# Ledger of designs, part 61: designed miniproteins, single chains, continued (2)

Each design is a single chain, and the fold is of that chain. pLDDT is the mean over its residues in the fold that is shown.

## One batch from the design tools (miniprotein)

Design m6232
Fold by ESMFold2-Fast:
Structure m6232 (fold): chain A 104 residues (1-104)
Amino acid sequence: EEEIKKLEEEIKKDPNNWQAYLRLGKLYLEKGDYDKAIEYYEKAIQINPKNSRAYLNLGKAYLKKGDYEKALQYFKKAIEIDPFNEEARKLYNEALKKLGLPVY
């Protein structure tokens, strides 16, 4: 709760602080509030559209919601921005398995 309040205060002072939006998204993801996590990650992406980590975490939120098609799309975007992101590749394959698609 205190961490969330501090991050909300940071955003009020600097609405372009994409790092604060990423941290809020992670905290809401950990709390199981996937819809709020998605909103904050989307805001981070609007400010910094080349952030592979934001797309990775957005994919994780959709994976947790059971929206495997959207999760797959966002993990693919994370890999396009950072091809060496092993976590994104692992989760991309996880989403493929959830959809019953082949993974190699």
Scores: mean pLDDT 85

Design m6233
Fold by ESMFold2-Fast:
Structure m6233 (fold): chain A 62 residues (1-62)
Amino acid sequence: FEEIVKEVLEEIEKEGPRKVQAKGFDLYMELLLNPEKATRENIDKAMLYIFGGPHLEELKKL
């Protein structure tokens, strides 16, 4: 989980929080439409993409 958080924070810095959030929503929708793809890692990654930018300060404390 902590490694996924670090990876997502790096992507936000490189691509910007808006672009990463859009990517997160696409992944989240894929998981909703295809529950068999809803692994813990994919769910965590989608949530971090969507909320990482708005919660950047909180994530940096992890």
Scores: mean pLDDT 71

Design m6234
Fold by ESMFold2-Fast:
Structure m6234 (fold): chain A 83 residues (1-83)
Amino acid sequence: AKEDYEKGLKAFENRDYDTAIKYFEEAIKKDPNLAEAYYNLGKVYYLKREYDKAISYFKKAIELDPNNEKAKELLEQVEKDKK
């Protein structure tokens, strides 16, 4: 989980969104409660303009970590951008 999550972060920083998604998905397969992986999947899908997926992942991130205020802010922004 940790290694996959770190590889996902590096891919995300490099704007390699497809690779980031693959590693974050591997991270959550190994640790389904890794709130930060769901949060970053939400961010990647938002940047890819896949709003329904972004909303789903942000909701899951907030469910696992209700104190993630940034996830709540981004969820509100995605819902506005979806129209």
Scores: mean pLDDT 86

Design m6235
Fold by ESMFold2-Fast:
Structure m6235 (fold): chain A 65 residues (1-65)
Amino acid sequence: MVDEKELLEALGLMYRSLGEKLASKGDYKEAVELYRKAAELFREAGNLELAEEAEALAKELEEKA
């Protein structure tokens, strides 16, 4: 059994991982969108630490996108 919050965190981690991969390839616009989705999912899960981290990553790349 998986808690709803655990599922939201897992989805957030997937989006963050995809964003990291795209950012490493220079796909900054797509990476920003993925990090923002990850941040929203982490926030819904109640994990503010991961949400803040994802928002910071999105903000950094937004300047390059």
Scores: mean pLDDT 82

Design m6236
Fold by ESMFold2-Fast:
Structure m6236 (fold): chain A 65 residues (1-65)
Amino acid sequence: MVDPKVLEAEIELALGRMAFSLGMYELAIELYERAIELAREAGDEELVREAERELEEVRKALEES
């Protein structure tokens, strides 16, 4: 079964993606940061990289707004 922390990280990442798609950039950043923390605690290096990449996209969108 999936590590519970990986599952929590995936849920936070999905919520962050939804917030980003709705233009809720500040909320998306918070959710992505939570996903990264949980993924790091779980040792899921791939999930950390994916979340960090997407977080940078959100930060750039916020700065360009």
Scores: mean pLDDT 83

Design m6237
Fold by ESMFold2-Fast:
Formats: structure tokens, C-alpha cells, sequence
Structure m6237 (fold): chain A 87 residues (1-87)
């Protein structure tokens, strides 16, 4: 479905964000988190009651906030929570 394709793409971008965070590239991390957030917002527009997508979106936004501050632990923790709620 279109919804599943958006979720799968968002997971891919969240995984890329983790890769960049592990390399210390927080600008790259923010870029990929922004891509994931955009896809999760589109998924939520299709299914507004999807609790997994809603929680993943909240966690991805928090991860982006931590990445903008250069906070590795917060970035990794909340990005992983976003992935876990989509899987």
C-alpha cells in the first residue's frame, strides 16, 4: 500500500540518520531525520489514527532536536525509538 511504502522509506531514512550520527555528522543526521519526518507526516495524513506512525513522528522530531544540539545519546535513543514503533 502507499502507507506501507511511506513507512518503509521513513525507516530507511531513520537508519541513514543513525549511520551519520555514528560518524559524528550531525548535519547529515538532521538532513535524513527531516526526510523521515516528512514521510511520517504524509503517512499520518493517510491514516491519522495510526499510533505507531504518530509515536515515531514524535520521537523523530525529538531526535532531530538532539542532533541539532550535537547530543549523540539523545539522537541515537530517540531515532531508535522511532524505528521500533514502525517495525
Amino acid sequence: SQLQQLIDQAIGYLQRALDYARQGDFDGTVQYLDQAIRLLQRALDIDPNNQGVRRALIYAVRARGYARQGDFDGTVHYTQLAIDHLS
Scores: mean pLDDT 92

Design m6238
Fold by ESMFold2-Fast:
Structure m6238 (fold): chain A 77 residues (1-77)
Amino acid sequence: SHLEEGKRLYEEGRYEEAVKEYEKAIKENPNDAEALYNLGLALYKLGQYGAAGMAFKEALELDPNFEKAREALKKLS
């Protein structure tokens, strides 16, 4: 899946390509909180902190119990 491909690219340090795969995953399933969270992580690695924060907020809005997204957002604030 695009989510799994994005995770692999992220682990390889290929953050721009990981973002593209996560965006494809979100296009197929806009309610995928995990894809939004992983998009935020990749954007953070690229120094795009504002975009990363928005992705984490959207992940948390979809899943209010998503502890990792809440913790990531706190670290940006």
Scores: mean pLDDT 89

Design m6239
Fold by ESMFold2-Fast:
Structure m6239 (fold): chain A 65 residues (1-65)
Amino acid sequence: SEEFLKRLLEEWKKQLPQLRADIAETDAEIAEYEKQPLTPENRRRLLALQMVRDLLEALIKEVEK
């Protein structure tokens, strides 16, 4: 389990540029949805995008340790 997590973190370290690009893309999508009317669908999309962004940021912080 610990060895598996270490292997995953090392794989994610190799993907740091992609993870940063994914955050930038997610931020751009959030900005686009924020320009649209606050429908229930749009609110759900914004919530999902924010959750993805938070997860990606947490991953980057963990792999940068």
Scores: mean pLDDT 82

Design m6240
Fold by ESMFold2-Fast:
Structure m6240 (fold): chain A 64 residues (1-64)
Amino acid sequence: PTPEELIARARELGEKASEYRKLADNYEKQGKTEEAQKFRSKADELYEEATRLVLEANALRQAA
């Protein structure tokens, strides 16, 4: 993959993670702590994946 493709994918994952965090906040407001934790965990996983893709893209750019 190109660095540009990795960055584009990371942005998509970051946007999805933000949506999940928003959903988690809504569940927390409803007192649904278990559901809120599930969506927070999903958001964290997506942010972690996005970070990995950014690091990979930067490594590819430096290798060129």
Scores: mean pLDDT 84

Design m6241
Fold by ESMFold2-Fast:
Structure m6241 (fold): chain A 55 residues (1-55)
Amino acid sequence: SKEEILEKIEEIERQEIRDYIDGKREPLSREEFLKKVGEETGVSPEEVEELIESE
């Protein structure tokens, strides 16, 4: 569902921030971020991008 995808986006963003603060890795690029959300939710990166940019 849309809600599930948005929740996963928030989870990945929080993990990225934690890893960056801890110096474990560089922040994900937009393409890598969209791909990761899509991989974990089963939707295309393009659909994830539409959900984020939906006003």
Scores: mean pLDDT 73

Design m6243
Fold by ESMFold2-Fast:
Structure m6243 (fold): chain A 60 residues (1-60)
Amino acid sequence: MKEFEEAKKVAKEAYEEYKPKLSEEEAKRLAIAVAWQYLVSKGYSDEEADKLAEEALEEL
């Protein structure tokens, strides 16, 4: 679960960084994309990374 905790951190950082610059929905989409890219880079499948990235954002 370490990669999931890191994905949550990366998603939160992206969301907070871009929320004031973009709409809230755009910032959330960007956060999911950033978390997904991180998880894929760590060896997760596209399907698993997609699920985990969405779960990470649900905790924001």
Scores: mean pLDDT 79

Design m6244
Fold by ESMFold2-Fast:
Structure m6244 (fold): chain A 90 residues (1-90)
Amino acid sequence: NPVEEDRRRLLALTDAVLERLRASGLPQAEIDRLREMARNGDPDWLSRLVDALLRLGDEDTLKELLQTELGLSDEEADRAIQALKNRPVV
């Protein structure tokens, strides 16, 4: 796949996720930052999006994002989510 097609698909998924996060009470300023980071290809944007989804408990959307971005299987995505939930925050 061309990088531009993958980026377009990822941005569309990100927009859908950000709308769900807004409905769940994520501040608009944080949503705007995540959207801008994704548009700029910031390497930290996916980590921040993952942290927001974990904080809100939307593991289904997080699983879809991990499968799309990292090519993980259902089992691998579930294991990754559990590892992220148990990750020490420094």
Scores: mean pLDDT 69

Design m6245
Fold by ESMFold2-Fast:
Formats: sequence, structure tokens, C-alpha cells
Structure m6245 (fold): chain A 74 residues (1-74)
Amino acid sequence: LSPLEQRLLELAENVESLSEEEFLARLEEIGKDASDELSMLLLRAYLVYLETGDKAAAKEELLRALERHRERQA
């Protein structure tokens, strides 16, 4: 995994233990190195978290973002 992909996977694995503020901060860090498309997918994960409060749903969106990013790199 690239450093970007590894950070995204680590965020997905830990989102259930993070506060909203910590989650946003980690998304911003990843977003600095992300493409526009990946940044939009990360924003989607954050919006799901804000709208539902469901950390599992946010995790699922982060894993989808990682998969789509990897497909585009191939």
C-alpha cells in the first residue's frame, strides 16, 4: 500500500474510536495528498458520519474510497 492508502485504511479501522474532531483532522491530512476524486469520496464519508452518526457507515464509505482509489491507480 502507498502511504496515502495506508493512512486511509488506518482511518477506516479506527473511525469507531475517534471523535468527530479527530476524524475530520485525519481526513484533512489525507486530503492534502489526495486527488480531487479521492477528496470528494472522503467528503462523502464525513457527510455520512455527520448525517447518520453511524461510524460503521462512515467506515464502509472510507473502504469504498480506498477501493475506488486503487482501481484508478491500476
Scores: mean pLDDT 78

Design m6246
Fold by ESMFold2-Fast:
Structure m6246 (fold): chain A 108 residues (1-108)
Amino acid sequence: MFDRGLEAFNAGNYDEAIKYLRPSALGGSAEAALNMGNAYYKLGDYKAAITWYEQAINLDPTNAEAWANLGNAYYKLGDYEKAREAFQKALELDPTNEKAKAGLQQIE
């Protein structure tokens, strides 16, 4: 199930990815929750992406990528304060995170 979700995501079929990832994400997989957020982000549903990134962070608060992706989703919604906070948290966990560095440079 999860592997089929990752295959669908890699193929650009984000609706299919959500179908196959959802059971694992609801079952407490931080990786599945992160990939659910990524799929919704690719579909342009930034509010749903935020909900799933928050779930991923709740399950694994040390995942710098989840924090950086949360920041990007807030940036897309125009919430630059929350985006900055999330990017700063990602850099606290991983100072080499290029996604968080790039995100902070976009925020004045």
Scores: mean pLDDT 87

Design m6247
Fold by ESMFold2-Fast:
Structure m6247 (fold): chain A 87 residues (1-87)
Amino acid sequence: MEEAERVLEELRRLEEEAARAADEGDYERAARLTREAADLLRRNKELLARYLSTLHPELSLEEVRELLDRAAEDLLAQAKELEEKAK
């Protein structure tokens, strides 16, 4: 599961960079990085779902998929808000 760990590290990096850009008033860059994070989650949904379900055996694979879908939707909503601020 080293591949899933690398994806999670990349996701964290994108979120940190997006937060920094937003704090600096660079909403265009923050929005772009947030969209990249959402796309990364979507592309790696099955990989992440399998990995996270091994760490959280109390959650079904289906429940983990639903959580990842909501996380990606939340990131896309955040990106839209940042895009509006960039205008």
Scores: mean pLDDT 85

Design m6248
Fold by ESMFold2-Fast:
Structure m6248 (fold): chain A 70 residues (1-70)
Amino acid sequence: MEERIRELEEEREELRRETEERVQGLIDRAYAAEDEAERIRLLDEAARLVEETQRRIERLEEEARRLREE
C-alpha cells in the first residue's frame, strides 16, 4: 500500500513538472506572437492543457486517498 501511494505521488509530481514546461513554452510563444488572435489561441491551448492535467492529477489523488482509507 505505502509503495503504491508513493508511486502515485511521484507520478503526480512528474506530471506537474512536464505540464509546467509545456505551458511555459506556449506562454513564451504567445508573448512572441505579433498577431493577437494567435496569442489568444496559444493562451487558450495552455489553459486547456492545465485543465486536462488538473483532472488527471485529481484522479491520481482520488486513487491514493482510497488506498489510505483501506
Scores: mean pLDDT 81

Design m6249
Fold by ESMFold2-Fast:
Structure m6249 (fold): chain A 73 residues (1-73)
Amino acid sequence: SEVEKEITDHTKKTIDQIKNSKSSSDIQKLTNDNISWLTQKSLQYPDVQDVTLKQGYKVLQTAQDQINKLKAE
């Protein structure tokens, strides 16, 4: 599906931005913006809800890992 490709590509870009961020506040904003966007996509396209859920988990996990790395010095 073209929508699935859009969701996957957008999420990959967000993950790359999170991994390159040195600010917990920027990571939180990137994460919240992406989760909001994925939620809107799941409402517009119920058929891709499983994809939005899986991609959302990847973003949340990446954000937590990056924040933990920054706090660990």
Scores: mean pLDDT 87

Design m6250
Fold by ESMFold2-Fast:
Structure m6250 (fold): chain A 71 residues (1-71)
Amino acid sequence: MSEEAIAYNNLGNAYSQLGRYDEAEEAYKKALELDPNFALAHNGLALVLQKQGRGSEAFKELLNIKVPVPN
């Protein structure tokens, strides 16, 4: 996993906590562009998409997770 992918995931988390969901989405997508198997970034993107009312897109991100997500 690249340091850059981790940095973008952390940036997405920060924007999400601030309610800046558009910027959070962009940051998570950048993390996934660098590491398509980054389960935490898929989870974060799904949460942001759900917060934006985009549940079908969120569901597709969850289908791409290769490791279990905590309940």
Scores: mean pLDDT 77

Design m6251
Fold by ESMFold2-Fast:
Structure m6251 (fold): chain A 69 residues (1-69)
Amino acid sequence: MPEEELEREVTVALMRMLLSIAKRLEDVEEIEELLERARKLVESLKEVTEEAEEVLKEMEELLEKKKAE
């Protein structure tokens, strides 16, 4: 069970982070993309840990794009 609980905690923490960041984002498009990513991550709880790394990278790209605007 430790692995399952760890995955859940990581998912919850990541979801909270995504929500907090999304709330700071003023661009509707970026917020929607973050929500899409978050939904996919939740649906694939089994692969949450692996997806978490991808989501973080995706968010980094989104922030960089917003900074370029």
Scores: mean pLDDT 64

Design m6252
Fold by ESMFold2-Fast:
Structure m6252 (fold): chain A 111 residues (1-111)
Amino acid sequence: MKGTTITVPATREALEAALLEALEKVKDHIDPSQPLTVTVIGTKPDGTAEVIDTRTFDSPEEAARYAAELAVKALEETDYEKVHVAITQGDRVLATAVVTKDSATVTAIEP
């Protein structure tokens, strides 16, 4: 089993592509009959973390797009220092991202 980490610029397009690549790497571990859950968490400069949104999607493409749009928007429109993204299915974490204004680090979680 290998975990893969992808570092990209903190743009919506780059983050969406990196999240989709991470989900493609773990596609054989995705149950197509179950929804994917996207959780986006913002961390303020004082270290306070808060859940921005939690939403379910039927496709990896929709999950990746939504996660990228919300994470970048949250960093641009709010005082967050960083934003964490988790894409999960049931108890399984499929992909994570840590997004700052400078870069996004996306990790595919291989079991």
Scores: mean pLDDT 84

Design m6253
Fold by ESMFold2-Fast:
Structure m6253 (fold): chain A 99 residues (1-99)
Amino acid sequence: GARELLEEARELLEEAKEALKEGDIEKALELIEEALRLAEKALESEDREIQEEALELVEEAKKLAMEVLKKAETKEEILRAIGLILRAIGLIFEGELKL
């Protein structure tokens, strides 16, 4: 259910923070990408509280992707981080329009 997706997304973002702290950019990117996918799916819920929590997780994922961008050294890492930031912005904008 949507609540399970939010719990999984939150755990993935905490793991992404640890990966970023350890300098594992690739792992941080993969974890943020998966967390955004789960949060996006949770936004399809009819429950406003679930939608609001999903948007909070999307905002956290955006902030983490911005931190990844600051540490990114390869073209692939930079482009992936930018892509995640843009995706998160789009989800926040679309989600706010539905609330």
Scores: mean pLDDT 87

Design m6254
Fold by ESMFold2-Fast:
Structure m6254 (fold): chain A 63 residues (1-63)
Amino acid sequence: MFDELLALLKANASVQELTDLFVSWGVEREKGEALATEAVALRGKAPDEIIAGVIYGEALLAR
């Protein structure tokens, strides 16, 4: 789960690709879209490892 998110962030995955990952984890699509948008907005402001850690925690709580 975490490694999949980190790999997608490093690959500059789209909001749609990130949303589909979160939905596969049991997150509602609307919540997954919000998390994906937050992750993309954090690109360039923090390292991918930090973004993955924050977003992964939020995704687990959003299930």
Scores: mean pLDDT 85

Design m6255
Fold by ESMFold2-Fast:
Structure m6255 (fold): chain A 69 residues (1-69)
Amino acid sequence: MTIREVALKYFEEGKTAEEALREAMKEFGIDPEPYLPVLRFMIERGVDEKTALENVANAIEIALERRKA
């Protein structure tokens, strides 16, 4: 499962986008703190929580993939 898939699972279980991202990243052993301000900024600008969560999770996965290559 990807970070995006785990985060969306927690969000669908009733967690906020921030809580879902924290739990998903914790499962992958990654510190969520650097990414939370980006998520908050998107939501504050009127992006819906699900879309903001998907975009941030996708960006994290792309960054991790680049580090593996």
Scores: mean pLDDT 81

Design m6256
Fold by ESMFold2-Fast:
Structure m6256 (fold): chain A 69 residues (1-69)
Amino acid sequence: SLAGAAELVRREGERQAEEVKAAGKPDYSQKVLELYRRAAEAVENGDFEEGQRLAKEASDVRDKAIAEA
C-alpha cells in the first residue's frame, strides 16, 4: 500500500536523523527528518519521483553532516 511504503520512508528518515544527531549535528538531523517526512508524504500521494528526489536530498544532507563531524 502507499501508506505502507510511506511508513518505510519515514522509518528510514528517523534512522538517518538519529545517525546525524549522534554525530553531534542536531540542525542537520532536523533537516534530514524534515526532508524524509516530505518524501513520505509524496510517496503516500503516489508521487514516487518527488519522493525519491527528496529522499536523495536528505541522504546528501546526512552524508555532508557525517563528513563534517
Scores: mean pLDDT 87

Design m6257
Fold by ESMFold2-Fast:
Structure m6257 (fold): chain A 75 residues (1-75)
Amino acid sequence: MEERKQEAIARAEAEGIPAEAVELAHRAVEAYAAGDVDAALAAWRRAAELTAEALGDPELAAEAAAALDALRARL
């Protein structure tokens, strides 16, 4: 996990995506695996916001938020 996380961070930084967004995405996966759905959804939403801001695409953040809300409604 750690080695893959570091590789993902390096790749994301090369594409202009902040390391904080990658760290939040990994935190979300771990929270979801631990059964903490609320923490996982909050972390994924924040990661999407940071990615959208870095890429200059606010529509991406809105789409991610809608997808996460739909997922929460089905859980």
Scores: mean pLDDT 72

Design m6258
Fold by ESMFold2-Fast:
Structure m6258 (fold): chain A 76 residues (1-76)
Amino acid sequence: LTPEQEAEVYLALLEIAAAIAINYARKQGKFDVAKQIEELRDKYIEEITKAAEAGDLDKVRELANKGIREIFKLAE
C-alpha cells in the first residue's frame, strides 16, 4: 500500500469504530457522549490526515490506534 492508501484504511477503521460507539451511546440515551465521540473522531481524522501528508506512517498508525481506544473508552 502507498502511504496515502494506508492512511485511507486507518481513517476508514476509525470511522467504523466511531459509528459503532456513537450508535451504542445513543441506544443508552447518552447523547452528550455520542457528541463527544463525534468531536473526538473529527479531531483524530484531522491529526491522521496531517501525519499522512507529512509521510509519517508510524504516526498515522499510532493516532489511529489511540483514537479507536479513546472512542470505545468514552462509549463505556
Scores: mean pLDDT 86

Design m6259
Fold by ESMFold2-Fast:
Structure m6259 (fold): chain A 88 residues (1-88)
Amino acid sequence: SEKVREAIERLAKALGIPEKVKEEAIQWFEENPVKSASDLIKRLGIPGFNEELAKKLDEVQPKTVEELMKIEGVGKEFAEPILEILKA
């Protein structure tokens, strides 16, 4: 829960995600643990993310920042929080 909140806060700051979207995502993931990076990315509307990359991400379950950075528009500030959420 704490890790998820912190990670979503970091993503929101990096992307300029609206407060409403951020808070709805945090509340959702407090009750529904994030097990899919695709689900998190879709819920936050991360730019550069597409269905093909979402499927690969969900199936491979990336273990490194480098794997997540293959998503267009995803830098370390996005990849690291996503990994922390997936490990939680």
Scores: mean pLDDT 67

Design m6260
Fold by ESMFold2-Fast:
Structure m6260 (fold): chain A 60 residues (1-60)
Amino acid sequence: SAAEEQQKAKERILSSAREVAKEKGVPEEEAERMLREIERLTEQGNLEEADRLGVKLALQ
């Protein structure tokens, strides 16, 4: 279902961003802000923008 697909995409994006932030040594407070922003974007249905934000972290 669309809702299930969105939930899986959200979980994958958040998990990836969390791992990247940890690997890059991002301060915990900053990492929490980034994850909160990504989650907010996914809740608004902006999955593409949320994914792009996660990709930016991975490309550093």
Scores: mean pLDDT 75

Design m6261
Fold by ESMFold2-Fast:
Structure m6261 (fold): chain A 60 residues (1-60)
Amino acid sequence: GPLVITGKGENPLEALKEAYKKLMEELGLKNLEELEELIREGKVEVEIDEETKEATITVH
């Protein structure tokens, strides 16, 4: 199935940063530009839950 990464933080931006950090580690990405390229290609979906301050990234 798809890879699902979740990050939590004090606010949505911090939650997203944590999720990106974890995703980069799981995929062995060198930098955020490589992650942004995957998102642009439609390989990655990002969802932010403002109530829980949690960001979820799904890789297809």
Scores: mean pLDDT 80

Design m6262
Fold by ESMFold2-Fast:
Structure m6262 (fold): chain A 90 residues (1-90)
Amino acid sequence: LEKEIAELEKKIAADPDNAELWFELGKLYLQLGKYEEAIEYFEKAIELAPDNLELNFEAYMGMAVAYDRLGEYEKAQEYIEKAEEIYEKL
């Protein structure tokens, strides 16, 4: 996990506009239980690729999980609804 994060950070340094790398970093931080950082990285991924519906769906689902773990249940529900709206367009 630490090795995977270090490898992703090096890739992001070389290609900071690659939304998929930020998304992968968000997933790793979610696995670590670092929910606030995971949310920030998912937000960065969406910002870099707002038209990538598949990535945005997965990122919103990841944010919903993170908010639920933080006890922010209303936010978690909002992001589930955002993900559902994208899914209907897929």
Scores: mean pLDDT 84

Design m6263
Fold by ESMFold2-Fast:
Structure m6263 (fold): chain A 50 residues (1-50)
Amino acid sequence: MLSEELQKEVDLSVKVLDQAVLVAIAKRHNSPKLPEYEEKLEQYVKELAE
């Protein structure tokens, strides 16, 4: 049970990091997808905090 909770936190942390990288790249290149990446990052951060 604890290992399942830890796996969830690890998976969410990876998703947060992946989205943060995408946001950084999108900002550098003025990508029209920047708002989409920022929204997903916020969603993963909220899920991780819960």
Scores: mean pLDDT 79

Design m6264
Fold by ESMFold2-Fast:
Structure m6264 (fold): chain A 103 residues (1-103)
Amino acid sequence: SNEEALRLLEEGARLITRAAFLLADGRLEEARRLAEEAVRLYEKALSLLTDPAAQKAAQEGVELARELLALADAGRTLSVEQAIGVTLRAIGLVFQAELALEK
């Protein structure tokens, strides 16, 4: 359902936010774990969505979570400023999906 998909996108955004700040703190293994879970949540949301704009938002969420995984795998950290940027992107995707589903 659209309501379930939006809930999954919101939870994915929370996990991505936590993972980004864990990367800023150098906690790579914890960040990897949360980013992997975020990928699963966004992929589940994508599978529940039929609206193309909402699907695009969920797909961009998958890509964002995979970017954080790639950083952790490479042993790379984020600045706090970069972690804030990731958080704003994740929140923006939730709003994009919500607006698309208000039709």
Scores: mean pLDDT 89

Design m6265
Fold by ESMFold2-Fast:
Structure m6265 (fold): chain A 99 residues (1-99)
Amino acid sequence: HMEEGLKARREGNLEKAIEHFEKAIKEDPEDAKAHAHLGLVYYEAGDYEKAVEAFRKALELAPEDEVLHLHVAVMATVAKQEGNEELAKKLQEVLDETL
């Protein structure tokens, strides 16, 4: 399911990507990478609330993953640069809670 979700996301099929990552999470609920990829797809789809929840779960499962922390921090910076201050604040809160 993870590989299928990554392929769907590369093809721009966000709905299929979500379905495959949700299936990956159902089979392994503690797969931090699956939660992180789901968060990225929700962000691309504009579902910011679900994106924040998925990133929070990913960082809770992998609190020592410095690359994941960096990716979420970059997304918070991009959100702020794009004028989405609420999303930037929520992503920063996720980082503050997991560091």
Scores: mean pLDDT 80

Design m6266
Fold by ESMFold2-Fast:
Structure m6266 (fold): chain A 92 residues (1-92)
Amino acid sequence: GSQAVNLIDDTVRELRARGAEVSVSLEGDDVVIRVGGASDEDIQLLARTVEDLRSLGLEAELSREGDDYVLRVGGLSPAAQTGLVLRAIGEE
């Protein structure tokens, strides 16, 4: 996978390992990572991931939607988008 795909996958895995509820979906052309039950440390990890993704030339933003934190990532290839969703669901 690309560096960006590995970074996103690693972030999702780390958040889940810390007990956060993480879902990954496609919304239009964006990969959307929704995080429930995020701690302050999880929010710091998400903020760092945004900076790292932007440094790789991707569109990344972190927002709060109700009690969830939402990371939106644009500029990924369709293959990378699909691969991230499948990895997050654990269907392999």
Scores: mean pLDDT 83

Design m6267
Fold by ESMFold2-Fast:
Structure m6267 (fold): chain A 85 residues (1-85)
Amino acid sequence: DPVRVSPEVAAEVARILAEALERIRKIPSATEEDLRMVELARRQAERGDVEAAMLALAVLASTEEENPESREIVREALDRIAELL
């Protein structure tokens, strides 16, 4: 059973991810795939599925070798979300 969080926490997670997405868009080395993965996580958070959002971010963070600059923003977002849970 996926962990269900309060609507307030889910909304804050979605806000954190929207902020991260805008920051990644400003990085020249960021790929469309990077942006799609963060957008997927944001959509999961909007649905209240924070666990799925965190999983998507963790998978993206594990591919550090492909784009370390955007991965730092992803790790920062993941850490902030983990502190809310």
Scores: mean pLDDT 78

